# Ledger of designs, part 75: designed miniproteins, single chains, continued (2)

Each design is a single chain, and the fold is of that chain. pLDDT is the mean over its residues in the fold that is shown.

## One batch from the design tools (miniprotein)

Design m6581
Fold by ESMFold2-Fast:
Structure m6581 (fold): chain A 95 residues (1-95)
Amino acid sequence: SREEEVERLADEIASLPENEAKRKSAILFTAGGIYLAAGDVYEQLGKTDEARRAYEEAAHLFEVAAKVDSKLGDNETAQRYRKLAEEARARAEAL
């Protein structure tokens, strides 16, 4: 399932040295933001299928980053990333 894939990827990253895991989480968050912005552009252009895929990818990246930060004990950052994942998923579902 999607949840099992997120958990596995987050476990792999969180098993790294803490500073490296945090850096990778930040990169995933940044990539998620880029896909979210791409989704917005595709939606404005009426490219519904491309927008949906971009929002789904943004949600996935934010979910992995949130789970990594949660496993590292940064629950505040994890909750913030989870909200962004939920928003991206809702935008994909609205298309």
Scores: mean pLDDT 90

Design m6582
Fold by ESMFold2-Fast:
Structure m6582 (fold): chain A 102 residues (1-102)
Amino acid sequence: GESLSLEVQQLLDDLDTLTDQTIQQIRNSSSVDDVIDTFRQWYDQLKQKLTAVDNSDFTDDEKAALRSHISDLLGRVIQTALDQGDKLGQRDEVEQAIKELL
């Protein structure tokens, strides 16, 4: 099997760092509006990075690996937002907002 390039590995690391920062911001949010706004800002950045990947000279295998990793990160952030919404007593509001953004 072909190993991923250093550029792809760096992009994966950057995505992980951004996602970890976003998860911490969501967990520290005291209102549902802050949870939703933090998720929206992160998701907008994620969509921009996906567009950049699709327009890149990366191999099909590298693009597939990046898309798979992004899908996993999306699941993690969605779950964190729902958990924080539950702690704030407004899980359904967070779930509805996420569904409208996706």
Scores: mean pLDDT 85

Design m6583
Fold by ESMFold2-Fast:
Order: structure tokens, then sequence, then C-alpha cells
Structure m6583 (fold): chain A 81 residues (1-81)
């Protein structure tokens, strides 16, 4: 449903904000890196669910994919720090 997709997008955006906050506070912390990897896995799950639902619009799928790529970029930067 549209409400379910809106909820998944809001949840993915919350996970992105949490990952960005972890990066801003201490990007080299092993605990923060592990937490960010967990957030990336959660967003990956949301994206996989959205991809399997034929009711997911191309626009909403693109938004979820963009959020996933941003969390993935944060995780990469933290591992490089």
Amino acid sequence: SAAQVAYLLALAEAYLRQAEALYAEDPSSPKAIAATESLLALVRGLLAHARRDPRTSAEDLARLEAIYRRVEAVAREMRAA
C-alpha cells in the first residue's frame, strides 16, 4: 500500500540519519562501524522488500536505492578512516 511504502521510506531515511550521526561523532570507532554495517543491512532488506512488491512505484524504488547508496557510502568512508 502507499502507506506501507511511505513507512519504509521514512524508516530508511531514519537509518540514513543514524548512520550519518555515527560518522559525524566517531567514524573510526569499531562499535560505530559495526552499527553502521547493521544499518546498511537493514536498508538492504527494505530495498529487497520494495523490489519484490509490484505496487512499489519506480520513483519510490529510486528513492530507496538512493538512500541505500548513501548509507553504503558512509559505511565505506568509516572503514577507510
Scores: mean pLDDT 85

Design m6584
Fold by ESMFold2-Fast:
Structure m6584 (fold): chain A 69 residues (1-69)
Amino acid sequence: MEDPREAARILVEQLRSPDPETRANAVAAVGLLEPEGRPAVREALEEALKTETDPAAIAALREALAALG
């Protein structure tokens, strides 16, 4: 039904997009997540931040993590 791991994977890919609009939309989508999906997305965002080197993607990942609380 709801697959938080699949949602996390898609959101991380969008946050790493070279397109600023795609990144902004992904940050907004993270902020709208239901409580049950948040742990999987938070874990995926934290893992992505450990390996990301693109400043724009790092900023989007950090903004998304902040949107989760």
Scores: mean pLDDT 80

Design m6585
Fold by ESMFold2-Fast:
Structure m6585 (fold): chain A 77 residues (1-77)
Amino acid sequence: SMEELEKKLKEAKELAERYVRLAAEYLRTGDPAVAEELGKIAERLAKLYEELKDDPEAIKELDEHMKRLVEEAQAAL
């Protein structure tokens, strides 16, 4: 359903934001607990990408969101 698709897209965007934040923390601290959480988020994101793959508009939106997050993180360095 469209409502289910929107929920998955929102979850993927929120996980992407959390991933970028935790990646920055891991670079600062080297905390293995942060590395474990990054792995779990990456696995969930991969599953969401697979579930969204048949909707090109959702994938495009998620890819554009990811690009913005990477650009923002890079600009903050």
Scores: mean pLDDT 83

Design m6586
Fold by ESMFold2-Fast:
Structure m6586 (fold): chain A 94 residues (1-94)
Amino acid sequence: SLTKEQQEIINEAAKKIALIVGEKGKATDAQEFKISMMVKYTLKSIIELKLSEEEAQRALNLLRDSIKDVFPELSEEVLEEIKKVAEEALKQIQ
């Protein structure tokens, strides 16, 4: 199970990413909720399963691809920004 501090870091990362897709992808509330849940699930899984750096990067790439599938017109720069938000959250937890 995650600590309260880890959960708060994950929740803030999910919020930031949802805001990015809201602004850049013109996301609906339902899409923002879905993206928020995908981010939380991915980051929680990386931490709880103690994934290696390689496995964590694969999980983040799967998250990125899932977001691109929902928002096919998002630029690579925006997708990299999203990935960096997730990576910074993982650094704060470690």
Scores: mean pLDDT 85

Design m6587
Fold by ESMFold2-Fast:
Structure m6587 (fold): chain A 73 residues (1-73)
Amino acid sequence: MEEEGSRLWLDAAEHESGVPLDRSGEGPIWVQPFEDVEETREAARGLGLAYARHPQLGGVRVFEVSEALRELL
């Protein structure tokens, strides 16, 4: 369930933003899944992700994935 939920959220985020997510790698994932910062925070918290706003792209959110979650992506 957790793996399926995380994947669905990432797929929905990519679909809504039109921005591809790098699921292969180390480091932050750059997305624009939500316009609202609080919604992005809550989604990231639910998945155990850290996030930040991209300084150059505005509206783009940076997610860090835990080591455990990276194994599921």
Scores: mean pLDDT 44

Design m6588
Fold by ESMFold2-Fast:
Structure m6588 (fold): chain A 76 residues (1-76)
Amino acid sequence: SNELKIFIEEVRGELARVAANDPSLRPALERTLEILESQKTLDEALKVAVRKGAELGEAVREAFHRAMQKFLERLK
């Protein structure tokens, strides 16, 4: 869906910032993005984001929060 595409675009940007600040996270963040891109619905992608935020820590949770805020603004 268009909504899924927009969400993934915002996530990609925010995770790239996390990887730039902590390069040790880059492989895990690349795998996270691949999993998100493989989802068929926004709901499924959001569930992955919640799980990966919990798994990878605060910087990633904050990145998903920022991505969600930008995504919601793009839907207005």
Scores: mean pLDDT 86

Design m6589
Fold by ESMFold2-Fast:
Structure m6589 (fold): chain A 80 residues (1-80)
Amino acid sequence: IEEEKQKLKEEVEKKAEEVRDIAKFNSVMAEMEAANVVTYARTQTAKLKANGADQQELDDLLNDSKNIVFEKLKEGKEES
């Protein structure tokens, strides 16, 4: 559970950086990729819940994931 949560955080951070890079060149594709990253995070948190993870921790993890993705999207758009 802790290993899966750490992997999810790292994967979301990597995907969010990719969203930022895409946003510098194509805002529409970056918005679609941001939505895909959020969907990925929801799917992974649902799997963690099925494996006995705490709901409050999962809600916090999902909210953190959304925040970083949209912050990086905004940063990329502002650079373009």
Scores: mean pLDDT 80

Design m6590
Fold by ESMFold2-Fast:
Structure m6590 (fold): chain A 83 residues (1-83)
Amino acid sequence: VEEAIKLLEEARKLLEKDDSPLAQGAVNALKHAIDLAKEGKYRQAAEAARSVAESLRTHSDNPNFQKAAELAEEAAKLLEEKA
């Protein structure tokens, strides 16, 4: 759980310096996934993280978006193992 939260926080930090609406939306969605994980709602947190990863992958021209998607997907897998 703690490792999954750290991965989501790393993904959020990669996107924080990007002022695009997509990056800001992804940051907010990642914060929501982190909050769900901290509340013990691991399945919902995993679903939120996967949704963010899929959105970011659609815009894969940006290396930071690709890396954030990878981190969110890895976090989702760890959260699913705890659900």
Scores: mean pLDDT 80

Design m6591
Fold by ESMFold2-Fast:
Structure m6591 (fold): chain A 63 residues (1-63)
Amino acid sequence: MKEEVKKAFEEGYKAGLEAGLRTGDPQVGADEGAKKGSEIGGPRVGKLAGNFGGTQAGLRLRE
């Protein structure tokens, strides 16, 4: 379980960051990250990964 949660978070975070940067929209990043994380580790992990990825994309877009 813990290893699956870590993988889900990492994959969701990467997907969210890439989507947010690609679209210029941190919310799209959060949604895509949540979707990817949820496919691997379930909706709770997906939500955390998506929010983190979207937030990181938003910060980078403001640079």
Scores: mean pLDDT 78

Design m6592
Fold by ESMFold2-Fast:
Structure m6592 (fold): chain A 61 residues (1-61)
Amino acid sequence: SSMKKRLEEQKKISELIGEILRKIGDAIQKGLDSGDKALMDKLMAEANKESLEKLKEFEKK
């Protein structure tokens, strides 16, 4: 029960971190591949905004 709850929480944290890192990495890679600084800046801003929203939601729970 308590161990199961901790495992579920750890899994959720790991999944959240993985999603955030993947989105940021994807934004950087797309920027590098395109050579378009404006596109990279936009994708980075979007990834950061989504990451903050997810972290805020997680913190609230």
Scores: mean pLDDT 75

Design m6593
Fold by ESMFold2-Fast:
Structure m6593 (fold): chain A 76 residues (1-76)
Amino acid sequence: GRPVDRREIAEALALIAVGIVRSEGDKGYIPESLIRNILAIDPRAAEVIRAGLDWLAEKYPEAAAKSRANLDKALA
């Protein structure tokens, strides 16, 4: 198989982070430092984070709102 590229690594990390936070419920959030590190690998992972936060918001809107605020800070 081909080697995994930086985009694939960053997008996989974004999906894992969203999945972990969903398991924690409304008490969870994705830390700004983790988002910054994922985006430093590949900034295109921001779209995967946004999609994951929309999915998270369906059941855990507080966790999604906290994580979105951290994403906005990381993108500023």
Scores: mean pLDDT 85

Design m6594
Fold by ESMFold2-Fast:
Structure m6594 (fold): chain A 98 residues (1-98)
Amino acid sequence: MDEKIKKLAEELVKEGITITEEQLYRAEMAFLTLPEPLVEAIVRGSGLTEEQARKIVEKALEAAGFDPSLADLPAIETPLRVRDVVFGVMREIVKLNK
């Protein structure tokens, strides 16, 4: 899992996606405090475009073997494993943007 997350983060950075530590923190807080799905929480917290946020979430779900439709579930219905994989990818992107 960790190796797949790291490789995916490297690919997303090469496609022009950049995330600061501040943006990651704000995205995580938005998801924990708001009822919005992962994609919308990431957009609200980080200021990434919906296209960028959706790419991160859907690619993270694919890498972990989850259904892409989980990207649009309300926060309360989102499994912890799904949350952890998505924010794991974002954390690796932050490390690469140092």
Scores: mean pLDDT 82

Design m6595
Fold by ESMFold2-Fast:
Structure m6595 (fold): chain A 66 residues (1-66)
Amino acid sequence: SSLVEKLNKEQLEQLLAAFRAGRTTVAAVEELDLPEELRAALIEAIRNRQVGEVWRAVVEKLEELA
């Protein structure tokens, strides 16, 4: 996903931690320290039931950065 390419390692780790904790709601995303554009894109992914796709992309990107 193009969304995860715009996130830095710290933001990716925060997002992964939120997903692992079951925090997959709009309110949970609003608590993350993300740029407004990226937060809006993530909220849209949640509305479109694409959380699993985003989660997988975050894991794959973090493995690339390891």
Scores: mean pLDDT 75

Design m6596
Fold by ESMFold2-Fast:
Structure m6596 (fold): chain A 99 residues (1-99)
Amino acid sequence: VAKKLEEIVEELKPIYDKIDPAEAKPALIEIDEPELTDELLEELRKKLKELATKEKAIVQVIIRDPDVVRELAELDVPDEEIRAQQDAALAKAKAVVAA
């Protein structure tokens, strides 16, 4: 589990560095993990908040396991400001795809 957190952070770093705020493409990371620990979820929350806030980077984590999604909702992993940035990036990406 700890190694997967390190891998997630390493994947986030190059996405975070490559995100051009002018292009605002959402960086999507899919995590299909049925067994995330509370510690991993809290660390993931902190890392996502730090990355999204520091550079206004737009990082989205898609978790497909329903139990993990429920736990993340309880932890309120994205704060409201980060969520607003993610929503704006998705809207911008949809506009680019539609054009």
Scores: mean pLDDT 47

Design m6597
Fold by ESMFold2-Fast:
Structure m6597 (fold): chain A 73 residues (1-73)
Amino acid sequence: MEEIKKLSNEGAQLGRELARLAREKGDTSLAQEYLKFSEEMTEKIRQAKTKEEIVNIYKEGLEKMRELVEKAR
């Protein structure tokens, strides 16, 4: 539980940073990439059967979100 909560909180922080960058730059492509990624992650989590799968999905998602943030800077 604690690990998933921590990963979820980190994802929320990265999501807010991405939203801020997309808004400040007026970059519709970045906003579209983030929305598509968010939808894919939501579906993967919905299909996950174990806590281990959820943790792995979050870890991969956080890596991707960090890449998007760095690309947007």
Scores: mean pLDDT 77

Design m6598
Fold by ESMFold2-Fast:
Structure m6598 (fold): chain A 86 residues (1-86)
Amino acid sequence: KTPMELFNEFAEKALEASKKPFDEQVETLRKLLMELADKLNDPLFKKWVEKQLAEIEAETDEEKRRALMEQLLSKVFLHLKILESL
């Protein structure tokens, strides 16, 4: 699968996760992002994702946690788009 095909699979599963309470969404998105990182075979990307998820978990303000998750997903999309361009 191409990086964009992997991202589209991830995005579909993430949309289903959006129907769950936010804490369950965060846990589901963590698992999906780690699966994506493993499929990309990119250990630096995986380490970066782990750090971003830890920052989201440490945030106590729900609005800020949602914004951080949205920023993470946007950065993941940009990373995959760059990989497709190479």
Scores: mean pLDDT 77

Design m6599
Fold by ESMFold2-Fast:
Structure m6599 (fold): chain A 85 residues (1-85)
Amino acid sequence: SLVEEVKKVALEMGFSEEVAEALGKVVELMRKEGRDVTVDDVRRFLEAAKKEGVKDEEVLEKLKELIEGLERIEELKKEEEEREA
């Protein structure tokens, strides 16, 4: 599973289990939206965060904001799709 691979990469790169779970959720939501996200995309994101000296807590907050944004897009899509014909 892509979600499992993403979680493993986050943990191997020294991020917390919370960051790994959040990344897994982001990938799941992005794929549900029809966006193709790869393990390499996630690895590059985490590598950039490490280079910038971003702490786990900061990465987690960014991921939470992204999850909220993706969930909001899904909710808006559901409202549009629930148009009774």
Scores: mean pLDDT 77

Design m6600
Fold by ESMFold2-Fast:
Structure m6600 (fold): chain A 124 residues (1-124)
Amino acid sequence: SEVEEVRELTERALTDPSALPTVVPELLRLTGHPDPEVRKAALEGLDKIVDNVDTLPQEAQDTILAALREASHHPDPMVALAAISALTKLKLFGSPAIAAKAQAILDELTSHPDPLVQEMAKAA
């Protein structure tokens, strides 16, 4: 099951932070998957990783932020919006340092060529 594979990717990242550079971009990609159950599992996985960001070393935090920044420019609006949602959560609930970095990325997205992405970033 692709849903089960997504859950295994999430568990790997939560167990081994060295997997974050591989797992976070893959989960973001899967938020654009044609199967809504796969999209849901990927979004739930990203939420769990984002909830634990303040417990991670700065290098791992920067890896997550870089992956979210890259995904926010994805041509699939569902992937871009998932990244904006995660950045918004980090802005609202992260440490002051993480919140400031997330805000900087959201500010960059206010100039995004997709009108939906631009408006979501402005509302964040």
Scores: mean pLDDT 85

Design m6601
Fold by ESMFold2-Fast:
Structure m6601 (fold): chain A 76 residues (1-76)
Amino acid sequence: MRITIDLSSSPETARALVQLLEQTGLQAEIVDGKVVVHITDEQWPAFAAAIPLITRRLVSEHGLRLEELEGDVEHS
């Protein structure tokens, strides 16, 4: 599946998110200020479990507000 997170208001936060996702072995890229993550259905539970830790890091290091996180999930 593909997850798109709109972080166009915070390019530094988008880069930090991509780096954190790559450290977990996921494929992520930035397209027009949005972070696109490519994960399998089997990887989703592990990814979902990591979200709170990733979010805390982004808030602490880049001043991200939780309301700036907008996601779109598509099954491929």
Scores: mean pLDDT 66

Design m6602
Fold by ESMFold2-Fast:
Structure m6602 (fold): chain A 98 residues (1-98)
Amino acid sequence: SEVDALLQQAIAKLQAMAAKTKDPFIKKSIQKIIALVQQALASTDPRERLHLAILVESGATTLAMLSLLQKDEELKEELLEIANLFGKAEALLIEELK
């Protein structure tokens, strides 16, 4: 599945971000996002997968804005890339529901 490939790519990128961040709040927030992505991968319900994808996009975008306030431009860009991946996954899941 193209969706599953995007979710696996997102997990790998999020794990790399969590490994290099020193901020415990940011690290914990990334770990919570990883848990949502893993839940989406484990789900066979396209509606649940879509709901979880929307939650991940929202969470990544919010965390990117917090990273910007801390002047962490690299983390902001990486989190916005995650949000963009989930926008693409959402579009594919919406087509699957039709």
Scores: mean pLDDT 87

Design m6603
Fold by ESMFold2-Fast:
Structure m6603 (fold): chain A 96 residues (1-96)
Amino acid sequence: MLEERREAARYSADSIRQVSDDIAQQYLDQAQENLKKLEEYGKKGDVKKAEEYAKLTEKYSNLYGLSDRSGQAQADALKAKAQKILDETKKKVEEK
């Protein structure tokens, strides 16, 4: 009884860890996918769509950083890249 309860507690901790890693990977995949769409709309000069995908990239990058502490630097890099693409897109539209 007591030994079985200790094994169950360890199994639950490992299961929570694996679920957290899977969720972190899903957020990273979403951030990268939205960043690709941001790059496409940025090239087209669609500021409204670029703003939408920049916000989504920031949202999922923040969720990834919160879910995986080792991923914080990558999350910050994704947010910085999204902001740069958005700023460049806005600047190109204002120059026309």
Scores: mean pLDDT 76

Design m6604
Fold by ESMFold2-Fast:
Structure m6604 (fold): chain A 94 residues (1-94)
Amino acid sequence: DAEIQRAKAEAKGEVVAFATKLGREDEIPRLVDLVDALFEAAKAAGLSPEQIVELAREIIEHIREAYERYEQGMSPEQAVQEVEDFLRQKTDEV
């Protein structure tokens, strides 16, 4: 599905940009794998394309919020952990 593949690519792109801005490019493979795992779990759980696109939007919004907290004094390590915890929690919820 082209819409799902686009949504997944956008979520991965935001994770890459986020980790790069934090100077944590070492975390990119792990965070990308967590995004892949979440999308595969959502698909396996029978989520509609519309639900999967909304999931991508939630991921991007959470990444933005974690980056805003980083700008307000949160460590890069804590910001990465917030995104990791969110992706793991969402995978368990679907």
Scores: mean pLDDT 87

Design m6605
Fold by ESMFold2-Fast:
Structure m6605 (fold): chain A 71 residues (1-71)
Amino acid sequence: MKAVEEAFRKYAELGGVSVEEVRERFREIVKEDLAQIDTLDEEDKALLRELIEDPGGFMERARERIAAVRA
């Protein structure tokens, strides 16, 4: 858990936003990408693990989904 928090903190610094804002934005993106959000906390944790495990792949998929949603 502490490692996840530290990773989020670094991500927030790269984006120039707060850790809380990073988590909020992440949930916003996930919510629009996933129609089913019954377990928000568990879903967020699972996605955080995936982001940390494969940030490149996650960012690529997220970028494609965001582009599709915004279009």
Scores: mean pLDDT 60

Design m6606
Fold by ESMFold2-Fast:
Structure m6606 (fold): chain A 68 residues (1-68)
Amino acid sequence: SALVEEFRRLLGEPHPEYPEFALRLVRDLFARAGLAPDERQLRAAIALGQKHGSSLSDEELVAAVRAA
């Protein structure tokens, strides 16, 4: 499965009130996709996803992880 599609599903299901839980899920997803983001990078990706919702592209997701 595509990373962006799975990330989008995670953002659509959980609420922003549980960021620590979301960090664990997203970290595991990215690790299985071959990325090794730290918690700062994961928080940046989640914040971007919350702001842009389902309009988030694969390029934007990768850039957000790398930029943090």
Scores: mean pLDDT 64

Design m6607
Fold by ESMFold2-Fast:
Structure m6607 (fold): chain A 78 residues (1-78)
Amino acid sequence: MKEAEKIAKETADQLVQVADQGGALLTTQPPSDAAATVRAQSKKVIDEAKKKLKDLGLSDKEADKVIKKARKMARDKL
């Protein structure tokens, strides 16, 4: 479980970075394009985290719970 907790924290940190970069993009491109980029990058972060969790032997349900926790941690940091 410690490895899953580490992945959750790393995923939360990456989601915060994506949100921060999205804010910077609003100064250089249209809001719709910035939003699309943020969504695409967030999806990649989540997909990579879910794959790592499944590689650790977690079920889809367990991986989804870890991802949900990571999303909450990211939101709490913003």
Scores: mean pLDDT 78

Design m6608
Fold by ESMFold2-Fast:
Order: sequence, then C-alpha cells, then structure tokens
Structure m6608 (fold): chain A 89 residues (1-89)
Amino acid sequence: MQDTVVRLERLPSGRVRVTMEVPKSDIAGTALEVRAKVDGEWRPLASASGRPGETLVIETPGALEEVEAVATTQYKDGSVRTVRAPPLR
C-alpha cells in the first residue's frame, strides 16, 4: 500500500511549512500531529485529519528551531502505519 508523505520546509520568513499528502486508495483515514520545541520543551502545535487523496498544508505561527510532524495512517485492511517527517534541512 502507498504511505502518507509528510514534509517539513523552512520558509524565508523563518516559519515552517508542514505538508501531508494522503494516498488516494486503501486509506481509511490519517491524523497529523505537529509539535515544536519551545523554551526547551516539546509542545503540541497543531493537529489535523486527512482524507484519501487530500493534501494538507500547515504553516507555524512563528520562527521555530525544532519542529516534528508525524502522520498516523489507518488502512482499509485495519493496519496502521506511522510516518515521521525528515528533519528540517
């Protein structure tokens, strides 16, 4: 089955763009969790759900040094897969 793709990109503004691309087939649903390190602690920043074939884009409210994005995808066969975005470049 195709996996959900999650990417992080640092914008010229210093904000981070999170992109989640959900495959069109075999997906029941996917959940995105975005967290950021603020004042030395990991804090929840955003969460969203994605439908099959959906592309979701989220930008952080400010410049952040460390951001993590994780997508958990549930497939129609009942299997679950977790994908973590590669670290910021």
Scores: mean pLDDT 79

Design m6609
Fold by ESMFold2-Fast:
Structure m6609 (fold): chain A 94 residues (1-94)
Amino acid sequence: SALEELEKLLEELRRLIEEFEAGKVSVEEVARRTLEIYRRFREIAERNNLPVKLASEEEFEAALREAIARGREAVLAFVKTLAREMEDMIELLK
């Protein structure tokens, strides 16, 4: 189900945030994995006709690049914002 897929994806994102905060992954690696997670998030939303408008992959990637230019803490804030957006969608579907 959409709910189960989103919950698993959010768990993966939360683990990535923990690894990033612990210094176990680089900015480049967290950016790559966050973009992949966002792409899967969009695919789940589109496939299940969820009533949400998500930024395009290009718009998301551009915003992520701006966060990278501002440094590690900006990237962390960006990824945490995505996690909150996914949490809000999961709560809406419960």
Scores: mean pLDDT 88

Design m6610
Fold by ESMFold2-Fast:
Structure m6610 (fold): chain A 71 residues (1-71)
Amino acid sequence: MSPDELESKARTYINNAVNALNNGDYDSAKKYLDLSHDYIDELGRVAPPERYDRFLKEVAPTTTKIRNGLD
């Protein structure tokens, strides 16, 4: 999977996690967050560090908000 595809998949699952959390579906929100994390981890393996760091900075506020909502 290309870095572009990995970023796209990660963003899709992050959005799905936000929607699930807003609906009170904590199980689905956690599942989608975990799936997004798998794609982010793969991005870190295949992408240049600068690209990976930019993507982490982009998504961190949203993923942090999801984690806080699951507490």
Scores: mean pLDDT 86

Design m6611
Fold by ESMFold2-Fast:
Structure m6611 (fold): chain A 115 residues (1-115)
Amino acid sequence: DAALEAAKVAANDALGALIDALRALAAALPALADEVAAAAHEIAFAYGRLLQAADAGDAAAARAAAERVVATAQRLIATARAASDSPEARAAVAAVETAAAALGAAAADLIAAAE
């Protein structure tokens, strides 16, 4: 329906912003580049599962996938904060945190629209 398609567009836009923020984080913290890449792959995979579950009307599977996206981002944020306290690193971490929160909100709207 129109609400589900609008929610998918918003979620796709939010994912794009998160991936861009993760690239900026890897540039600011090159020592974490492999961890950022691993987190980006896990987020993309879990997001694909979220879309599949939403299309199937499987709210439980969609919530589990959304929780995995958010948990992966939060673990990376914690690792990055522990690794560096430079102004550049703090700005990059804040951008990832903002983008992850936006994706979490968009995922919640997507799950609600799929129910």
Scores: mean pLDDT 87

Design m6612
Fold by ESMFold2-Fast:
Structure m6612 (fold): chain A 75 residues (1-75)
Amino acid sequence: SAPPGQLKSDTDLDEAQRAALRARVEALAKKFNLSEKSVQDLLDMIDTLKKETAEDIIDSLEAMYEAIEKIEKRR
């Protein structure tokens, strides 16, 4: 079996997890035409925050933007 990995804290994002969250931020930026400053702030957040907090914030942002899209689609 593959080793579980113990080189990181359970609360810290590994490189693969950070890459996945950055990809989600880039997808949101492309879909909703976010400002360069907003994209940079979100990327900086991913680099500084612990896994659980970063994931929760990105999930909340995705839900918010999906709600905005649904409202705009119905106009």
Scores: mean pLDDT 68

Design m6613
Fold by ESMFold2-Fast:
Structure m6613 (fold): chain A 69 residues (1-69)
Amino acid sequence: MVTREDVERAIRAAMEALGLKTREEAERAIGQIARLNAGADAPTAEALLAFARADPERGRGVLEMAISL
């Protein structure tokens, strides 16, 4: 389950690292990961989300890959 703190951290990281100007775009990317974690291809999305949560600095690279999803 994604916490509010995880979402805010991910939004900030995505906006800063990838130059996203809209919170909606960043939130959509995180929402896709959450959906995959709950449904189809859960193992991949779960691993990405867990990594982003554990290491926010390294998580920026993971989020870049996830946004390409």
Scores: mean pLDDT 52

Design m6614
Fold by ESMFold2-Fast:
Structure m6614 (fold): chain A 77 residues (1-77)
Amino acid sequence: SAAEARRQALADEFNAGVERLIKLAEEKSPELAEQARAAAGDMRTGADGLRKIALEVGVPQEEADRLAATYQALADA
């Protein structure tokens, strides 16, 4: 239960970060938004891939690093 609660909290934080990333990407172009969705849905891109896309869409460095860290923590949970 504690492990499940921790994983759910990490998943909620990750999903919130991804939603913000997609909204920012949509402000640039529909194609960039689709790239952001693909990166979030493809575990092979990993934390580094999500961080790079976040920086490309204009997410501040600290937020991009946090999104990558949350993804890694979720993968490790």
Scores: mean pLDDT 75

